Designed miniproteins, single chains, continued (2). Designs and how they scored, part 91

Each design is a single chain, and the fold is of that chain. pLDDT is the mean over its residues in the fold that is shown.

## One batch from the design tools (miniprotein)

Design m7156
Fold by ESMFold2-Fast:
Structure m7156 (fold): chain A 98 residues (1-98)
Amino acid sequence: KIEKIIEDLKNKVRKSEEAYNFVKEILPDEYAEAEKLVKEIIKRNPGIFSEEDLKKLREMIDKIAEGIVEKTGIDKESARRIARLALGYIVKKELDKL
């Protein structure tokens, strides 16, 4: 039971890191905007995000997803999933610095 939970967690982290590296490579400008936004939000609100911050994060996910669709031709929902994983990994990296 414990080994399966550890394996599932490792797989989730790996997918988030893969999405992060993918977005950084194909959309360097959108990646830089996302990293700057996350750093500014965490600096002001470590651990708790405002409604405005959550809205900005959702808008960034949509912007990254649109860029992925334009570069790769994959469907928008798959692109949004990749964008959410990448943004989540950026958030994790910035929180780990606290």
Scores: mean pLDDT 80

Design m7157
Fold by ESMFold2-Fast:
Structure m7157 (fold): chain A 68 residues (1-68)
Amino acid sequence: GLKVKLNGVEGELVKQPDGTYRFKLKSNGKITNLTLTKEQAENLKSGETVNVYNEIDKKNIPLKVEVL
């Protein structure tokens, strides 16, 4: 997967069979419910800030990525 730092949290984007990506935490190896589309993941790789909907807080979260 692509190793990234999302808003200060280290992990990796793991491609799913449906073509989406999920964020896996480096600290505990847990795959989170944070899901990115293929387009969102490509935009993050190019250094763009992407808004991702958080199901728990029911709001969009702007994510900046540092590729590791």
Scores: mean pLDDT 72

Design m7158
Fold by ESMFold2-Fast:
Structure m7158 (fold): chain A 75 residues (1-75)
Amino acid sequence: MAEKISEEFAKGYLDLETAIELLKRAGLEHQIDKVKELAKKNNGKVPAYEIGDGNVTDEAIERVKKTLEEYEKKK
């Protein structure tokens, strides 16, 4: 799961469900409405650079990966 989300983020697009889950895990729930609108305009896909601060960098991908690793370690 974590690996798949990090790979999709690197590819530039995420599924809406994946984007929402990532936002909830990262504590960015205030952006959920924004990504729903973006998915509506982009045939159900969310540009990965819209997740977080709007910049897709190696650092952003690493932060996403760490957030998902914390979720996986939970149980």
Scores: mean pLDDT 60

Design m7159
Fold by ESMFold2-Fast:
Structure m7159 (fold): chain A 81 residues (1-81)
Amino acid sequence: SARYLTQFRLFAEHVVREAEAIPNITEEEVEQMLAGLRQFRDSLLAAARAAGETFSAAQLAEMDALLAETERRLRELLARS
């Protein structure tokens, strides 16, 4: 569902904005943020399943790509800290 992908993207952007606000971000904080994003993905998948909705392989790949892009952006912040 496009709704769940949009929610995931908005949360990923929120995570990056939170990370940008940390002046000396650490590897541990980045890992915690990524864990939170993965947990949110799992929660969205569970919510969709409970609603009788399914994700296509393409939609799951889009979520994985968005997670990878968020990790890249967070690690760029870590490299500049």
Scores: mean pLDDT 85

Design m7160
Fold by ESMFold2-Fast:
Structure m7160 (fold): chain A 68 residues (1-68)
Amino acid sequence: MRLVAPEELPAARERARRLLELVRQGKGTRLDEIEAEALLEGVSPHDAVLLAVGRELLRIGEEVDKEL
């Protein structure tokens, strides 16, 4: 798990905003919006995928777990 370097933080935020706008326009996927949110919080692009998968798996687990 690695945070975005301070020098790359502005670029990561700008990319995240673009991805969120694309998703809001219906052009992006759900994974894109999750990755954009992770990048906006300062998570590296490589770890953004892991966080996106982890969060999605956690949500699925919560929905399944509430039946237990």
Scores: mean pLDDT 64

Design m7161
Fold by ESMFold2-Fast:
Structure m7161 (fold): chain A 100 residues (1-100)
Amino acid sequence: SVEEKIERLERMKESILKRLDYLKKQGADPKILDEMKKVVEEAHKRLLEAIEKGDSDAVRKIVDEFTKKLKDLASKLPPEVAAEVERLIALFKRGVDLIL
């Protein structure tokens, strides 16, 4: 149902934001991580609108757009932190595919 999709998207957002906060506490660049948090928040907002409308093409375009933004930001982090962000991106993409 749409309600289940919205709940899954909310849990996924919260999980990603908590992991970004963890990386920030572990000494990763707070400016880059705070920008990533903004990207995740904006992606969540736009995905909610697309999911409520049943627009799977819009969902895919949003995922592609925000994946590119997150990968660009990750490229500015140390390799070990960038690898963790890449895992979060993969989880995000898989999570969205499961709710489409």
Scores: mean pLDDT 84

Design m7162
Fold by ESMFold2-Fast:
Structure m7162 (fold): chain A 100 residues (1-100)
Amino acid sequence: MSPEGEELARLAEEIAKEALERAGGKGVEVTHRSADDEVASAMAKASDGTEVGVVIGRDGRVSIGVVAPTEEEAKKAAEEAKRVAEERGLEVVEVETEVK
């Protein structure tokens, strides 16, 4: 990873983890982290199976994806992820939720 890509990947990781923790998630762990020349991404998962994925482009634009056991849990995690990203000075351009 370039130094810039590593910094964005760490930021994506922090957003995903903090979003799940704010949503009441327990046993939060990072399941994925990567960066290339275009995007950095991270995923975190809570013990109940709720997952938050964060993708940050080099322009600072953020896409958020959430998978959760219920629609209510997915919506809550997505709202917290958007809030955390915006508090970090990032523009959230996409939020997708899925129930599984």
Scores: mean pLDDT 83

Design m7163
Fold by ESMFold2-Fast:
Structure m7163 (fold): chain A 99 residues (1-99)
Amino acid sequence: SLEYKLELAYYQGFLAGVEYATAKKAGDEEKAKEALELFELIIRSAVASLPDPEAAQKAAEAARRGFEEGVAAVEAGEDPEKLLEEALKKIREVLEKEA
């Protein structure tokens, strides 16, 4: 359970980071705000789903790491469409295993 929740938090954070950096690069401030709001919801959901404070903190840290790495990948010139496809594939795989 915890392992899958940490993986989910990371890849959801990564997706939000890619969306945020892509929107910023395009000058789309509305979409950038939506990506940040999604990121905050990801953190809140991860924390709310974990009654253990240590596990909740690890999930929040995983989401933040994912976000930072997603931003860095876009800034490094990686293809945002491919990054989003990879992140969504990983999210689906994690959800299928946790169900």
Scores: mean pLDDT 85

Design m7164
Fold by ESMFold2-Fast:
Structure m7164 (fold): chain A 82 residues (1-82)
Amino acid sequence: MMSAEEVLELAKKVLKDAQELLEQAKKMGDEDAIKLAQQAIDKAQEAIKIVEEGGDVLEADILVGVAALLAGMAKLLLKKEE
């Protein structure tokens, strides 16, 4: 299982990627991609808070996984603009 440090590093990386996707989605005017990127940011921030407060590392790891999936969906939508 991932350590608290590994989860925190991954959460910060996903947060940065999601923030970049949100900026791209806003420039493209893709409302669905904006929504998914924002949800990814929210979940990554929750995971960071849980780890920093000494909470459940498994819960934080699950939230990071959800954030990564949401960011991946936003990225896929941005690539499918036709």
Scores: mean pLDDT 83

Design m7165
Fold by ESMFold2-Fast:
Structure m7165 (fold): chain A 99 residues (1-99)
Amino acid sequence: GMSEEEFIEKLKERLSKSKPLEIKDIDTLLEIFRVNFSLSTDFLDLGLFAYDLIKLATNGKLSEEERLKLTYELTLQIKNSKSIDEALEILKSFLKSLS
C-alpha cells in the first residue's frame, strides 16, 4: 500500500498538471462516482476524486495540508469498502461530518 507521504507527493504532482474539476454539484459528483468507479480503480484516481469532493464540500476553506490529510483518510476508507454502495454510504457520511 501507498504511505500517506507518498500519496500526498504524487497527488500534488497530478493536481499541478490537471485541469480543475468543472463540476460544482455534490450530487453530480456522487453519480459520477457510482457510474465510473470500482474496487479496482487506481488509488491515486480515487484520491483525485476525493480531493475534488472535499474541496467542493468545504468551499475551499480548509488549508491545503488539512485537505490532503482528509483526502488520504477518505481514499483509504473508499479503497477498503466492499462494494460501490458501501463506498457511497462512506462518502455521504463523510459529507455530513463536514456540515
Scores: mean pLDDT 81

Design m7166
Fold by ESMFold2-Fast:
Structure m7166 (fold): chain A 64 residues (1-64)
Amino acid sequence: MEKGLEASRFQSELIRQGLSPEEASKLTLEKFGEPSKETQEVTRETAEKLREIGDEFQAELEAE
């Protein structure tokens, strides 16, 4: 049901660890399998939003 959310989260974690976006995408595909076109679009949007929120949240945490 929520495979796209887990895949997006996994991909974001890999990118955060310093992996290339292409490599992170490949590993995510290998772990979760090939997503449908709709899932791909949702995952892309969610990943972009998650990155933006995560970056701002971490900046706030470090500012403290």
Scores: mean pLDDT 66

Design m7167
Fold by ESMFold2-Fast:
Structure m7167 (fold): chain A 63 residues (1-63)
Amino acid sequence: MKPTEEERNKLIDELRAKVRERMRALGLTDEQIDAAVRTLVNQLKRLIDEGKVEEAKALIDAV
């Protein structure tokens, strides 16, 4: 039910990359992007820790 630390880190890195790329395309500053990344990464970590891996992957896909 709980993914490995390596799998968890891969999902987090994928979310960070997608959020940064999309928000830079929208003209946001690095500070704004970092704040948004922190919020979404915390949400992703919560889903993973709750065993909701499919919902975590859906969150990454939705970005």
Scores: mean pLDDT 80

Design m7168
Fold by ESMFold2-Fast:
Structure m7168 (fold): chain A 71 residues (1-71)
Amino acid sequence: MTVLKKEVEVPEEEMEKVGEIIEKEILEFKEKYGDEVKISVKRLSKSKIEITVEGDEEKAKEALEKLVKKV
């Protein structure tokens, strides 16, 4: 089991849109992987978020990379 974290800079004006995209992707990952991958996102500042992915190393890495690419 692996825990991966990444901080992503997002312009303040795009934060609402990015939040909606992330929420949608998290739901899709839950459908695909169930409890094998857990994803959480926290807003650290006006223009920064932290994405945390927990699970199998390969699946967690793939999920984090896909989420970062969508943001």
Scores: mean pLDDT 79

Design m7169
Fold by ESMFold2-Fast:
Structure m7169 (fold): chain A 62 residues (1-62)
Amino acid sequence: MEKVKEKIKEILLKKMKEEGVDMPEKELEELANEIADALLDQWKELGISEKEALEKIEESLK
């Protein structure tokens, strides 16, 4: 799930920067990491595979 986590973090950071979230870079990265971990834990509990998780991420970008 490491690749999925990195993808989620990249998307979250990009979205937060585009929305003009007024936070230091380090705090934005820490927040993105925490959100990514929470999402991955939820998906693991639901039995979602890495492939399915990646597909859901790609769909959310559309």
Scores: mean pLDDT 74

Design m7170
Fold by ESMFold2-Fast:
Structure m7170 (fold): chain A 72 residues (1-72)
Amino acid sequence: SKVVEDIRKVLNGEEVDSEAAKLFKELMEAIKNNDRWKYLEATLKLFELARKEGLEAFSEVSTLINKYINKL
């Protein structure tokens, strides 16, 4: 999954120029700033991108977001 791979690259500190990478960075910034509305927007947009790739990509994106939050 392109969305999943781009999120993993961002988590590893790699530079990625994609909508998924941009949205995940916005999600990370929203969590850091306690901005609940921006967190919701970024999360919903990431899930829409993953949904287009299929159920497995959707599940993996959910897992990556939860793993990131649980490590804060």
Scores: mean pLDDT 85

Design m7171
Fold by ESMFold2-Fast:
Structure m7171 (fold): chain A 70 residues (1-70)
Amino acid sequence: EEETRERMALLRESVARIKAAVAAGVPDDELNRLAQELADEIVKRFPELDREQVLAYLQSVVDDLRAAAA
């Protein structure tokens, strides 16, 4: 399942970038921008994925990390 492995790797990389940004104290607007850019990158690579679902997942990661950091 090479496509599944590539999807998982890209998602892990995207989550790691969000974690680094949250840890660095990046503002909400920049985090939302990052999440949208990452969602665009993911759906460009895997067009079968729903952009809205990918973005919602990344935004949930941001929310969870902010709650943990607060």
Scores: mean pLDDT 80

Design m7172
Fold by ESMFold2-Fast:
Structure m7172 (fold): chain A 65 residues (1-65)
Amino acid sequence: MDSLPAETRARLERAVDLLGRAGPLSATELGTALGVSRATAQRLLDTLVAEGRAVRDADGRYSLP
């Protein structure tokens, strides 16, 4: 199996926590909250959706299932 770098894994865990606490978030909002670029936040969100750990709404915001 492909393993994620430790930093990416830690960011995924923070992203899940933020989605659970802050409600639906865009990639820009998540990036600001994590101190990462929008592109990095988008990759984290795409990974979480692929793993079934987040869902994307019609407005491009992400939340826990």
Scores: mean pLDDT 78

Design m7173
Fold by ESMFold2-Fast:
Order: C-alpha cells, then structure tokens, then sequence
Structure m7173 (fold): chain A 87 residues (1-87)
C-alpha cells in the first residue's frame, strides 16, 4: 500500500533527501530513521536506541520528547497518523 505524507512528515522526508509524492510504510520508516541518525538524535551510549525529539519537527509527528527505536509499532502508528493511504 502507498501513503501520501502529511505536511509535517513531508517536510521531514524532504530534509532526509527523498522527494516523492507517495511512499510505502517501509520507505517512510527508513527515511525517518535515517533523518534521526543524520541529525544525531539517536543515543548510542548511555541510553541506546532512545531518540531525542526535543525541539524537532520529528517531535511534532510523535507528540513526545523521546521515543525508542526498538518500539517499531509506536513509530509505525505515529507515521500512519501523519499519512493518507492512496492505493
């Protein structure tokens, strides 16, 4: 199934270097995780897997100050709330 990203998610995807009208959920997940990694938001030391969302556009997508990369279900649900299924 393909998804059209909402305005907030589209901005994040464009900043991660992807410029499409529609995406699969896997493509959205990969781009969002790459965005977090490229911005240095993922803790690799004291809190492995924790993503600091404070003051970020990504924080507006999740409605939280932090998430954990191991909680894929929570991440997928948040991304789907900011997307519209098209096919």
Amino acid sequence: MLYRPGPLLKKILEESGVHKETYTLEEILDAVLKYAEDKGLIDTGERPGVVDLSGTDLGKIFGKESINTTNLEEIEEALLKHSTPVE
Scores: mean pLDDT 77

Design m7174
Fold by ESMFold2-Fast:
Structure m7174 (fold): chain A 86 residues (1-86)
Amino acid sequence: MEELIEEVRELLEKLSKMTVEQRNKAADIAEKLGYPEAAALLRQIASNPEYAKEIIDGAVEYLRENPDLARKVVEGLKKALEEIEK
């Protein structure tokens, strides 16, 4: 569980340091691949970059209480990041 939550934090922090264009592209990819929760989270960070840390902290806390959703978010974020890095 904690390893999964730490992976979510690492992926979101990595994506938050990318350009706005890359973050929006990652969100579009996640949505197209069937991970709407990951896409929504990425769009929230892209729209509010100055609050990225607060958004990530809130997401991590919520996902800690929802492990099945955390697994889906991790999978979506990983697939989106993999595609954007190609």
Scores: mean pLDDT 79

Design m7175
Fold by ESMFold2-Fast:
Structure m7175 (fold): chain A 79 residues (1-79)
Amino acid sequence: DWEERARRAIEALTPLIEKAREALKKGDEESAREYAEKAIEEAGRFGEGVKKETAESLSRYAKEAGLEELAEELEEIAR
């Protein structure tokens, strides 16, 4: 059931993405990188598409926070 898989993905990824985004807003690049990497790794377990979407979203958040180098690294993962 893809709906149950989607729910598990949301449950697993949402906390990591929220922690990454919070760290980005605080300018804590080290914590942001750590949570972003964990989120992308966990997303990969649910499929290549989920991994790419997660990396793209985190790249956008990093750009909004002014962390251009991290944003470029995350965008490369999404490719």
Scores: mean pLDDT 80

Design m7176
Fold by ESMFold2-Fast:
Structure m7176 (fold): chain A 101 residues (1-101)
Amino acid sequence: SAELEAILAELRALEAQLRTETDGRRALAIAERAVDLAERGVELARRTGDYEAGLEIVRLARRVAMLALRVATEREDILRLIGLILRLIGLEEDLRLLLRR
């Protein structure tokens, strides 16, 4: 789907941006954007049955959040990123269960 491809393209751009990011607050904002994109991608994947694309989206968003965690220095930002990563892990497991049906 064109919408799922657009989400993947934006997530790849966010991953590339994060590889050169040194500011923890900007890194957190990038990770939050990646999670929002992943949630939209999961809803689209459930509607279209394209669970493989949904899994790729969630895994890429998790990579973005993990990169942001490396840059974050403030306790509250680190805890927020951990929460976002756990949410993405939950979405990945949900999609894996749907693939088995």
Scores: mean pLDDT 88

Design m7177
Fold by ESMFold2-Fast:
Structure m7177 (fold): chain A 77 residues (1-77)
Amino acid sequence: VGRQAVAEAVRRFAEETPDPEVREQLLQLAEQIARATTSEELARLARQAVNLATKARPDGGHLFSDRVSELLGAAGV
């Protein structure tokens, strides 16, 4: 359940991202997050998505980072 919530948050952020390259990378990470089988894999993929999103510097990037951290905590990661 937790991994699906993280994947959905990443997917929604990707849909609002105007850079097509960053959007595609975030959508790929969301798919990988949804399929993650270990907490370590989930944390690593979520961290990659957060780093990519914050580096792209869209408005609310820090709030997205906070939300992903909250969802990872809820997933026991």
Scores: mean pLDDT 76

Design m7178
Fold by ESMFold2-Fast:
Structure m7178 (fold): chain A 64 residues (1-64)
Amino acid sequence: MSEETWRAIKDDLAAAAERQGRVDEAERFRNMTEEELSQYIADLLKEAVDKAIERNKKRVELEK
């Protein structure tokens, strides 16, 4: 992936963090390497999938 694409992703994540008042997290995102950013995205996707599975399981238990 191009350096320009990684920079855009970092800037978007930093801007989102700043909007939430998480200035320290925004600075962390801006200073991330491509490898660190790739790992962060992979971890987020795994967490999102795990949460989706957990929510679906809870919903099924409520519906019997």
Scores: mean pLDDT 74

Design m7179
Fold by ESMFold2-Fast:
Structure m7179 (fold): chain A 93 residues (1-93)
Amino acid sequence: ATLTLSPVQLTRLPDGNVKASAQARTTEDEEIQFVFVAKSGDKTTIVGAQVEARNGVAEPFSVTHKLAPDATVTVRASGVKSGQTATATAQAT
């Protein structure tokens, strides 16, 4: 099984929130678990979601959180059936 993750797209919103989005693809008919981890200094925020992937495609997933300007967002995608994982990281700008 192969799981791939798109580059993380970050958008800083006028209210100080950052929208992070990513898309995963898998060669298996399986659920993909997304975990978004935002780190700024010593603070870590974790947001998780599960999305069903069929015919090798998972929908893009987005999460919005209030982050510091230097925050780093890491997205981990995990295939629930295959156990394959992919990770991508981006810094908020």
Scores: mean pLDDT 71

Design m7180
Fold by ESMFold2-Fast:
Structure m7180 (fold): chain A 92 residues (1-92)
Amino acid sequence: LSIDEEATLALAQISVFLAIEAAKEGDYEGAIRSAKRALELVESLPDSPLKQEAIDNLRKAIEALEKGDVETAIEYLEKAMDALSAYANKYG
């Protein structure tokens, strides 16, 4: 990855972490905002199966949060984090 892409990836990982913490604290609007920010950041990264896995899980997490299914949303956010961590390990 370029320096700008590495910075984008780090910000995406931070945004997913903040979404998980907000969801656990009952700040569902904050969780949705952070998850959407993570999605925008991930969409700007170079294409890979791990990028698509992160996008898919972030979209499912946002949908679950909007439905009030917090437990399911946290599971999808954690899967998105795992995909981003794997992306960082492979390309970072």
Scores: mean pLDDT 91

Design m7181
Fold by ESMFold2-Fast:
Structure m7181 (fold): chain A 66 residues (1-66)
Amino acid sequence: SERLEISAQVGDLYGMAREGAPRAEIRRAARELGVSVSTIYKAVNAPSPEEQLEYLRKAVDEALRA
């Protein structure tokens, strides 16, 4: 399913950012996926699991609209 595929790709991008991948790599991957870099870093820096999931859902919706 498209949403599951996109969710996996957003998860991979989030994981890369959380693990400290270079900013240039994150920007390139986010652009290819159609996701805002700021949304990914908001998920990484979210103070709660609920807020983290909200930003990840937003990233999935951004990718689906791209």
Scores: mean pLDDT 84

Design m7182
Fold by ESMFold2-Fast:
Structure m7182 (fold): chain A 87 residues (1-87)
Amino acid sequence: PLSPAEQAEELLAAFEATLRRFEEEKVPLADVAETAVNFARYFGDLFKIPRELREKYVAEIRRRMLARDFEGALEVFRELGEEGLRL
């Protein structure tokens, strides 16, 4: 099985790959944002991050995704990963 750090890296890589694929396929922004939010919630559940903290990151990821700030959304996802690894 993967270590927690390896699982976080795999999820971040999957998130980035999904964003690139959706940009190539011209998927509607709302669907892309919802997919990003689902990745963040899945990560939060996997690492048992407290609900209040998880939803704070989820809200920020959604806001940045809808603003087409994909780099900013990835930064927030990395911060969520770092928080999970602290537990």
Scores: mean pLDDT 76

Design m7183
Fold by ESMFold2-Fast:
Structure m7183 (fold): chain A 87 residues (1-87)
Amino acid sequence: KYKEKVIELIKSLFPEKKDEEIEKEIEETLKEYNLTEEEIYKLLNVEDPEEVEELLKRLGASLTVEELKELMEAARANREKALELKK
């Protein structure tokens, strides 16, 4: 369910990446931040850090506000880079 959505999102932003590479990156991110696939999908698609913080609190994730901001900034940078590549 959410894994497929995350893969589609990342693949649309980085079409040159192989599915295997995308899956590995998702697994590494999930392990590093102790997040679910649903939480990753929400983080990548939410522009407002407060909405993400509320979601993670409700789902029981133990991320700090600093870690959350870092994830949001990374997601924004990835989107901006993908838009540049599209031109």
Scores: mean pLDDT 58

Design m7184
Fold by ESMFold2-Fast:
Structure m7184 (fold): chain A 75 residues (1-75)
Amino acid sequence: MTPEEKERARAERDRALVEGVLENLITQKYSSEEAVEVIRALRELGVPEELINELIEKLYEKGLLSEEDVERIRK
């Protein structure tokens, strides 16, 4: 694989991971604390901040994260 192919494969994997996490959090009705833990795990795995921020916004819109949870995660 070229470096560009590896970077693209990682980006596709990260996006699929974020989409899967969002679907699971909505479907399984995880607590806000569990959602925060999952987001922290995604950051530790090196998922881009742009994808993490998009996930946070969607979880907030769905009512899975409170305003306080969003502030805590972003800090």
Scores: mean pLDDT 76

Design m7185
Fold by ESMFold2-Fast:
Structure m7185 (fold): chain A 68 residues (1-68)
Amino acid sequence: MVSPDLQKALDYYVQGNLDEMLRYIKNALSKASDEERDRISLGLEVMQGAREEGKSPEEIAELFRKAY
């Protein structure tokens, strides 16, 4: 399961609030272990690929949760 900070980041991403999304991602990364940082990185790569494919913000956020 994603952390509360990551869940908030994804919620803000779906709302189009990228500034708050980035703030919560930075908070999650600052608290994360090396393994958790790798999982966040993987999730972000999956999100980038899905965005390039033209998927919706809601679908992109769900793909992060599945990859993490």
Scores: mean pLDDT 84

Design m7186
Fold by ESMFold2-Fast:
Structure m7186 (fold): chain A 102 residues (1-102)
Amino acid sequence: MAAQEENKRIATRAMEAALAAAREAAGDARVTSDEAALAAARAALAELVKAGYISEEEGEALLRALAGRSAGERTALVVELLTAIANNDMARFNELIERIKA
C-alpha cells in the first residue's frame, strides 16, 4: 500500500511536470505541437529519473526514440508509462520501455 501510494504520487508529479512543460512551450509562437509534446515527454522522463525508475542514460535513449514518433504516439506512450507506475504494474512499465526503444 505505501509503495503504491508513492508510485501514484510520482506518476502525478511526472504528469504535472509534463503538462507544465507543454503549456510553457505552447506559449512560444516558434514552438510546434511536436516540440511541445517532446518537451512534455522530457519533463515526465526527468521525474522518472529523479524517482529512480530509469537511469539518465535510459531516459535520454527513450527521449530519442520518442522523438522519432508522432506527437500523438509520444503522448500516448508517456501516459501509458505513467499509468503503469500509478497502478504499480512494473511488468507493463518495462514492456513499454522495450517497445519504445524498439
Scores: mean pLDDT 77

Design m7187
Fold by ESMFold2-Fast:
Formats: sequence, C-alpha cells, structure tokens
Structure m7187 (fold): chain A 89 residues (1-89)
Amino acid sequence: MFEEILKKSMALAEKLAKDPSMSNEDKMLLALLHGLGLPTDLSEEQIRRITKELQAWIREIQATTEEVSEEEGIKLFEELKEKLEELIK
C-alpha cells in the first residue's frame, strides 16, 4: 500500500520538478495528494491553505511525540489522509 503511494507521488514529483512557477513545498504537497488518490486540480489559495494546515499539524505531532511505533505511524498516516480530504473540501 505505502509503496504504491510513494511510486505515484514520485512520478508526479518528477513532472512538477520541471515547473518553475511552483514552490518546492507546493510540489511536495501535490505529489503526496496524487499518491493518496486525492484531487490535485487545486487553486493556489487551496494549496496555500492545505500546506499551512499540514505544516501546523506536523509540528504539533513532532512536539508531542518522541518515538513513533509502526502501529502509531500507520494511524498517523490514516489521520493525515482524512485531514487532507477535509482540507480539500
């Protein structure tokens, strides 16, 4: 499952690398969304909102978690997917 997500993300990341108008952060976000099977036809405003919210969520997790077990990692990945689905709406 995760390997398939990474392969899809990498394929889009290579295509986006050729676009000089987009930030590296936005390229990474779109690659991740594509890997998860989520919409990538987002406006600049949607991308900025999602990136900001995602960065805040990652910082919160890093501040509260010293070590993540494999089981906790899977749960966090599922939470990430749900969060991204909510933010795209």
Scores: mean pLDDT 70

Design m7188
Fold by ESMFold2-Fast:
Structure m7188 (fold): chain A 87 residues (1-87)
Amino acid sequence: MKEINKETLEKLAKTGEKVEIEPYEVRDFGGKITIKDVPESLKGKTLEFEVEVNGKKRTIKVKVNDDGSITLSLPPGAKIISVKLVE
């Protein structure tokens, strides 16, 4: 299972296109995912995540923090499907 991480975000930064992610189920009781070491080129930009909860797809937009981190709040059992850059 491939989690959304620095390598996935580097692919997004390099291609500028939507990156499909192997389904990643949120395991944290709080449903929070923190991604660190985001490529410098993505700092301050907005990313759009497609997530699946109980077979239904939802879209979440988050801004990359100046420190190169992203924090998502997802319900337990949510799966991350893809990420794309919003211009």
Scores: mean pLDDT 68

Design m7189
Fold by ESMFold2-Fast:
Structure m7189 (fold): chain A 56 residues (1-56)
Amino acid sequence: ALSAEEKARRLAQGRAFHAHTAMAERGLSQDEAAASLGLSRAAFSRRVREVREAAA
């Protein structure tokens, strides 16, 4: 379990990643979206999963 503050930070980052993932549908790859946020593809994928779990 994460603290409420840490959870909020991760949710904000994850929502930004979701927005960047949506941009990939317009010609950006997931790697490019992740790189714009300073993450690897694996870290980007993990953040998306963490956001989903935190919202559940």
Scores: mean pLDDT 65

Design m7190
Fold by ESMFold2-Fast:
Structure m7190 (fold): chain A 90 residues (1-90)
Amino acid sequence: SLAELKEKIKSKDPAVRYQAVVSLVSDPNAEEIVEELLKDPDPEVRLNTAAGLIPVRSFVPDFAVESLRKAAEEDPDPIVRVNARLALEA
């Protein structure tokens, strides 16, 4: 579920966070799910989603580009904006 995915993204274990984000690349609704996560009311969910997409975009270069661009420009948290921009550059 999306709630379970959000809990994994907030995990203290970086391997769990990485696996949660990477699992999205094969989902047919992946870009919609990422858009929802990058707009989540919890800044930790938004931050960890953006940061987790940095390695993902190295092998899926067009993944979530529009959602990441919007987060880089509009997110209220400057650290989320920086991580979204780093993911765009990957």
Scores: mean pLDDT 78

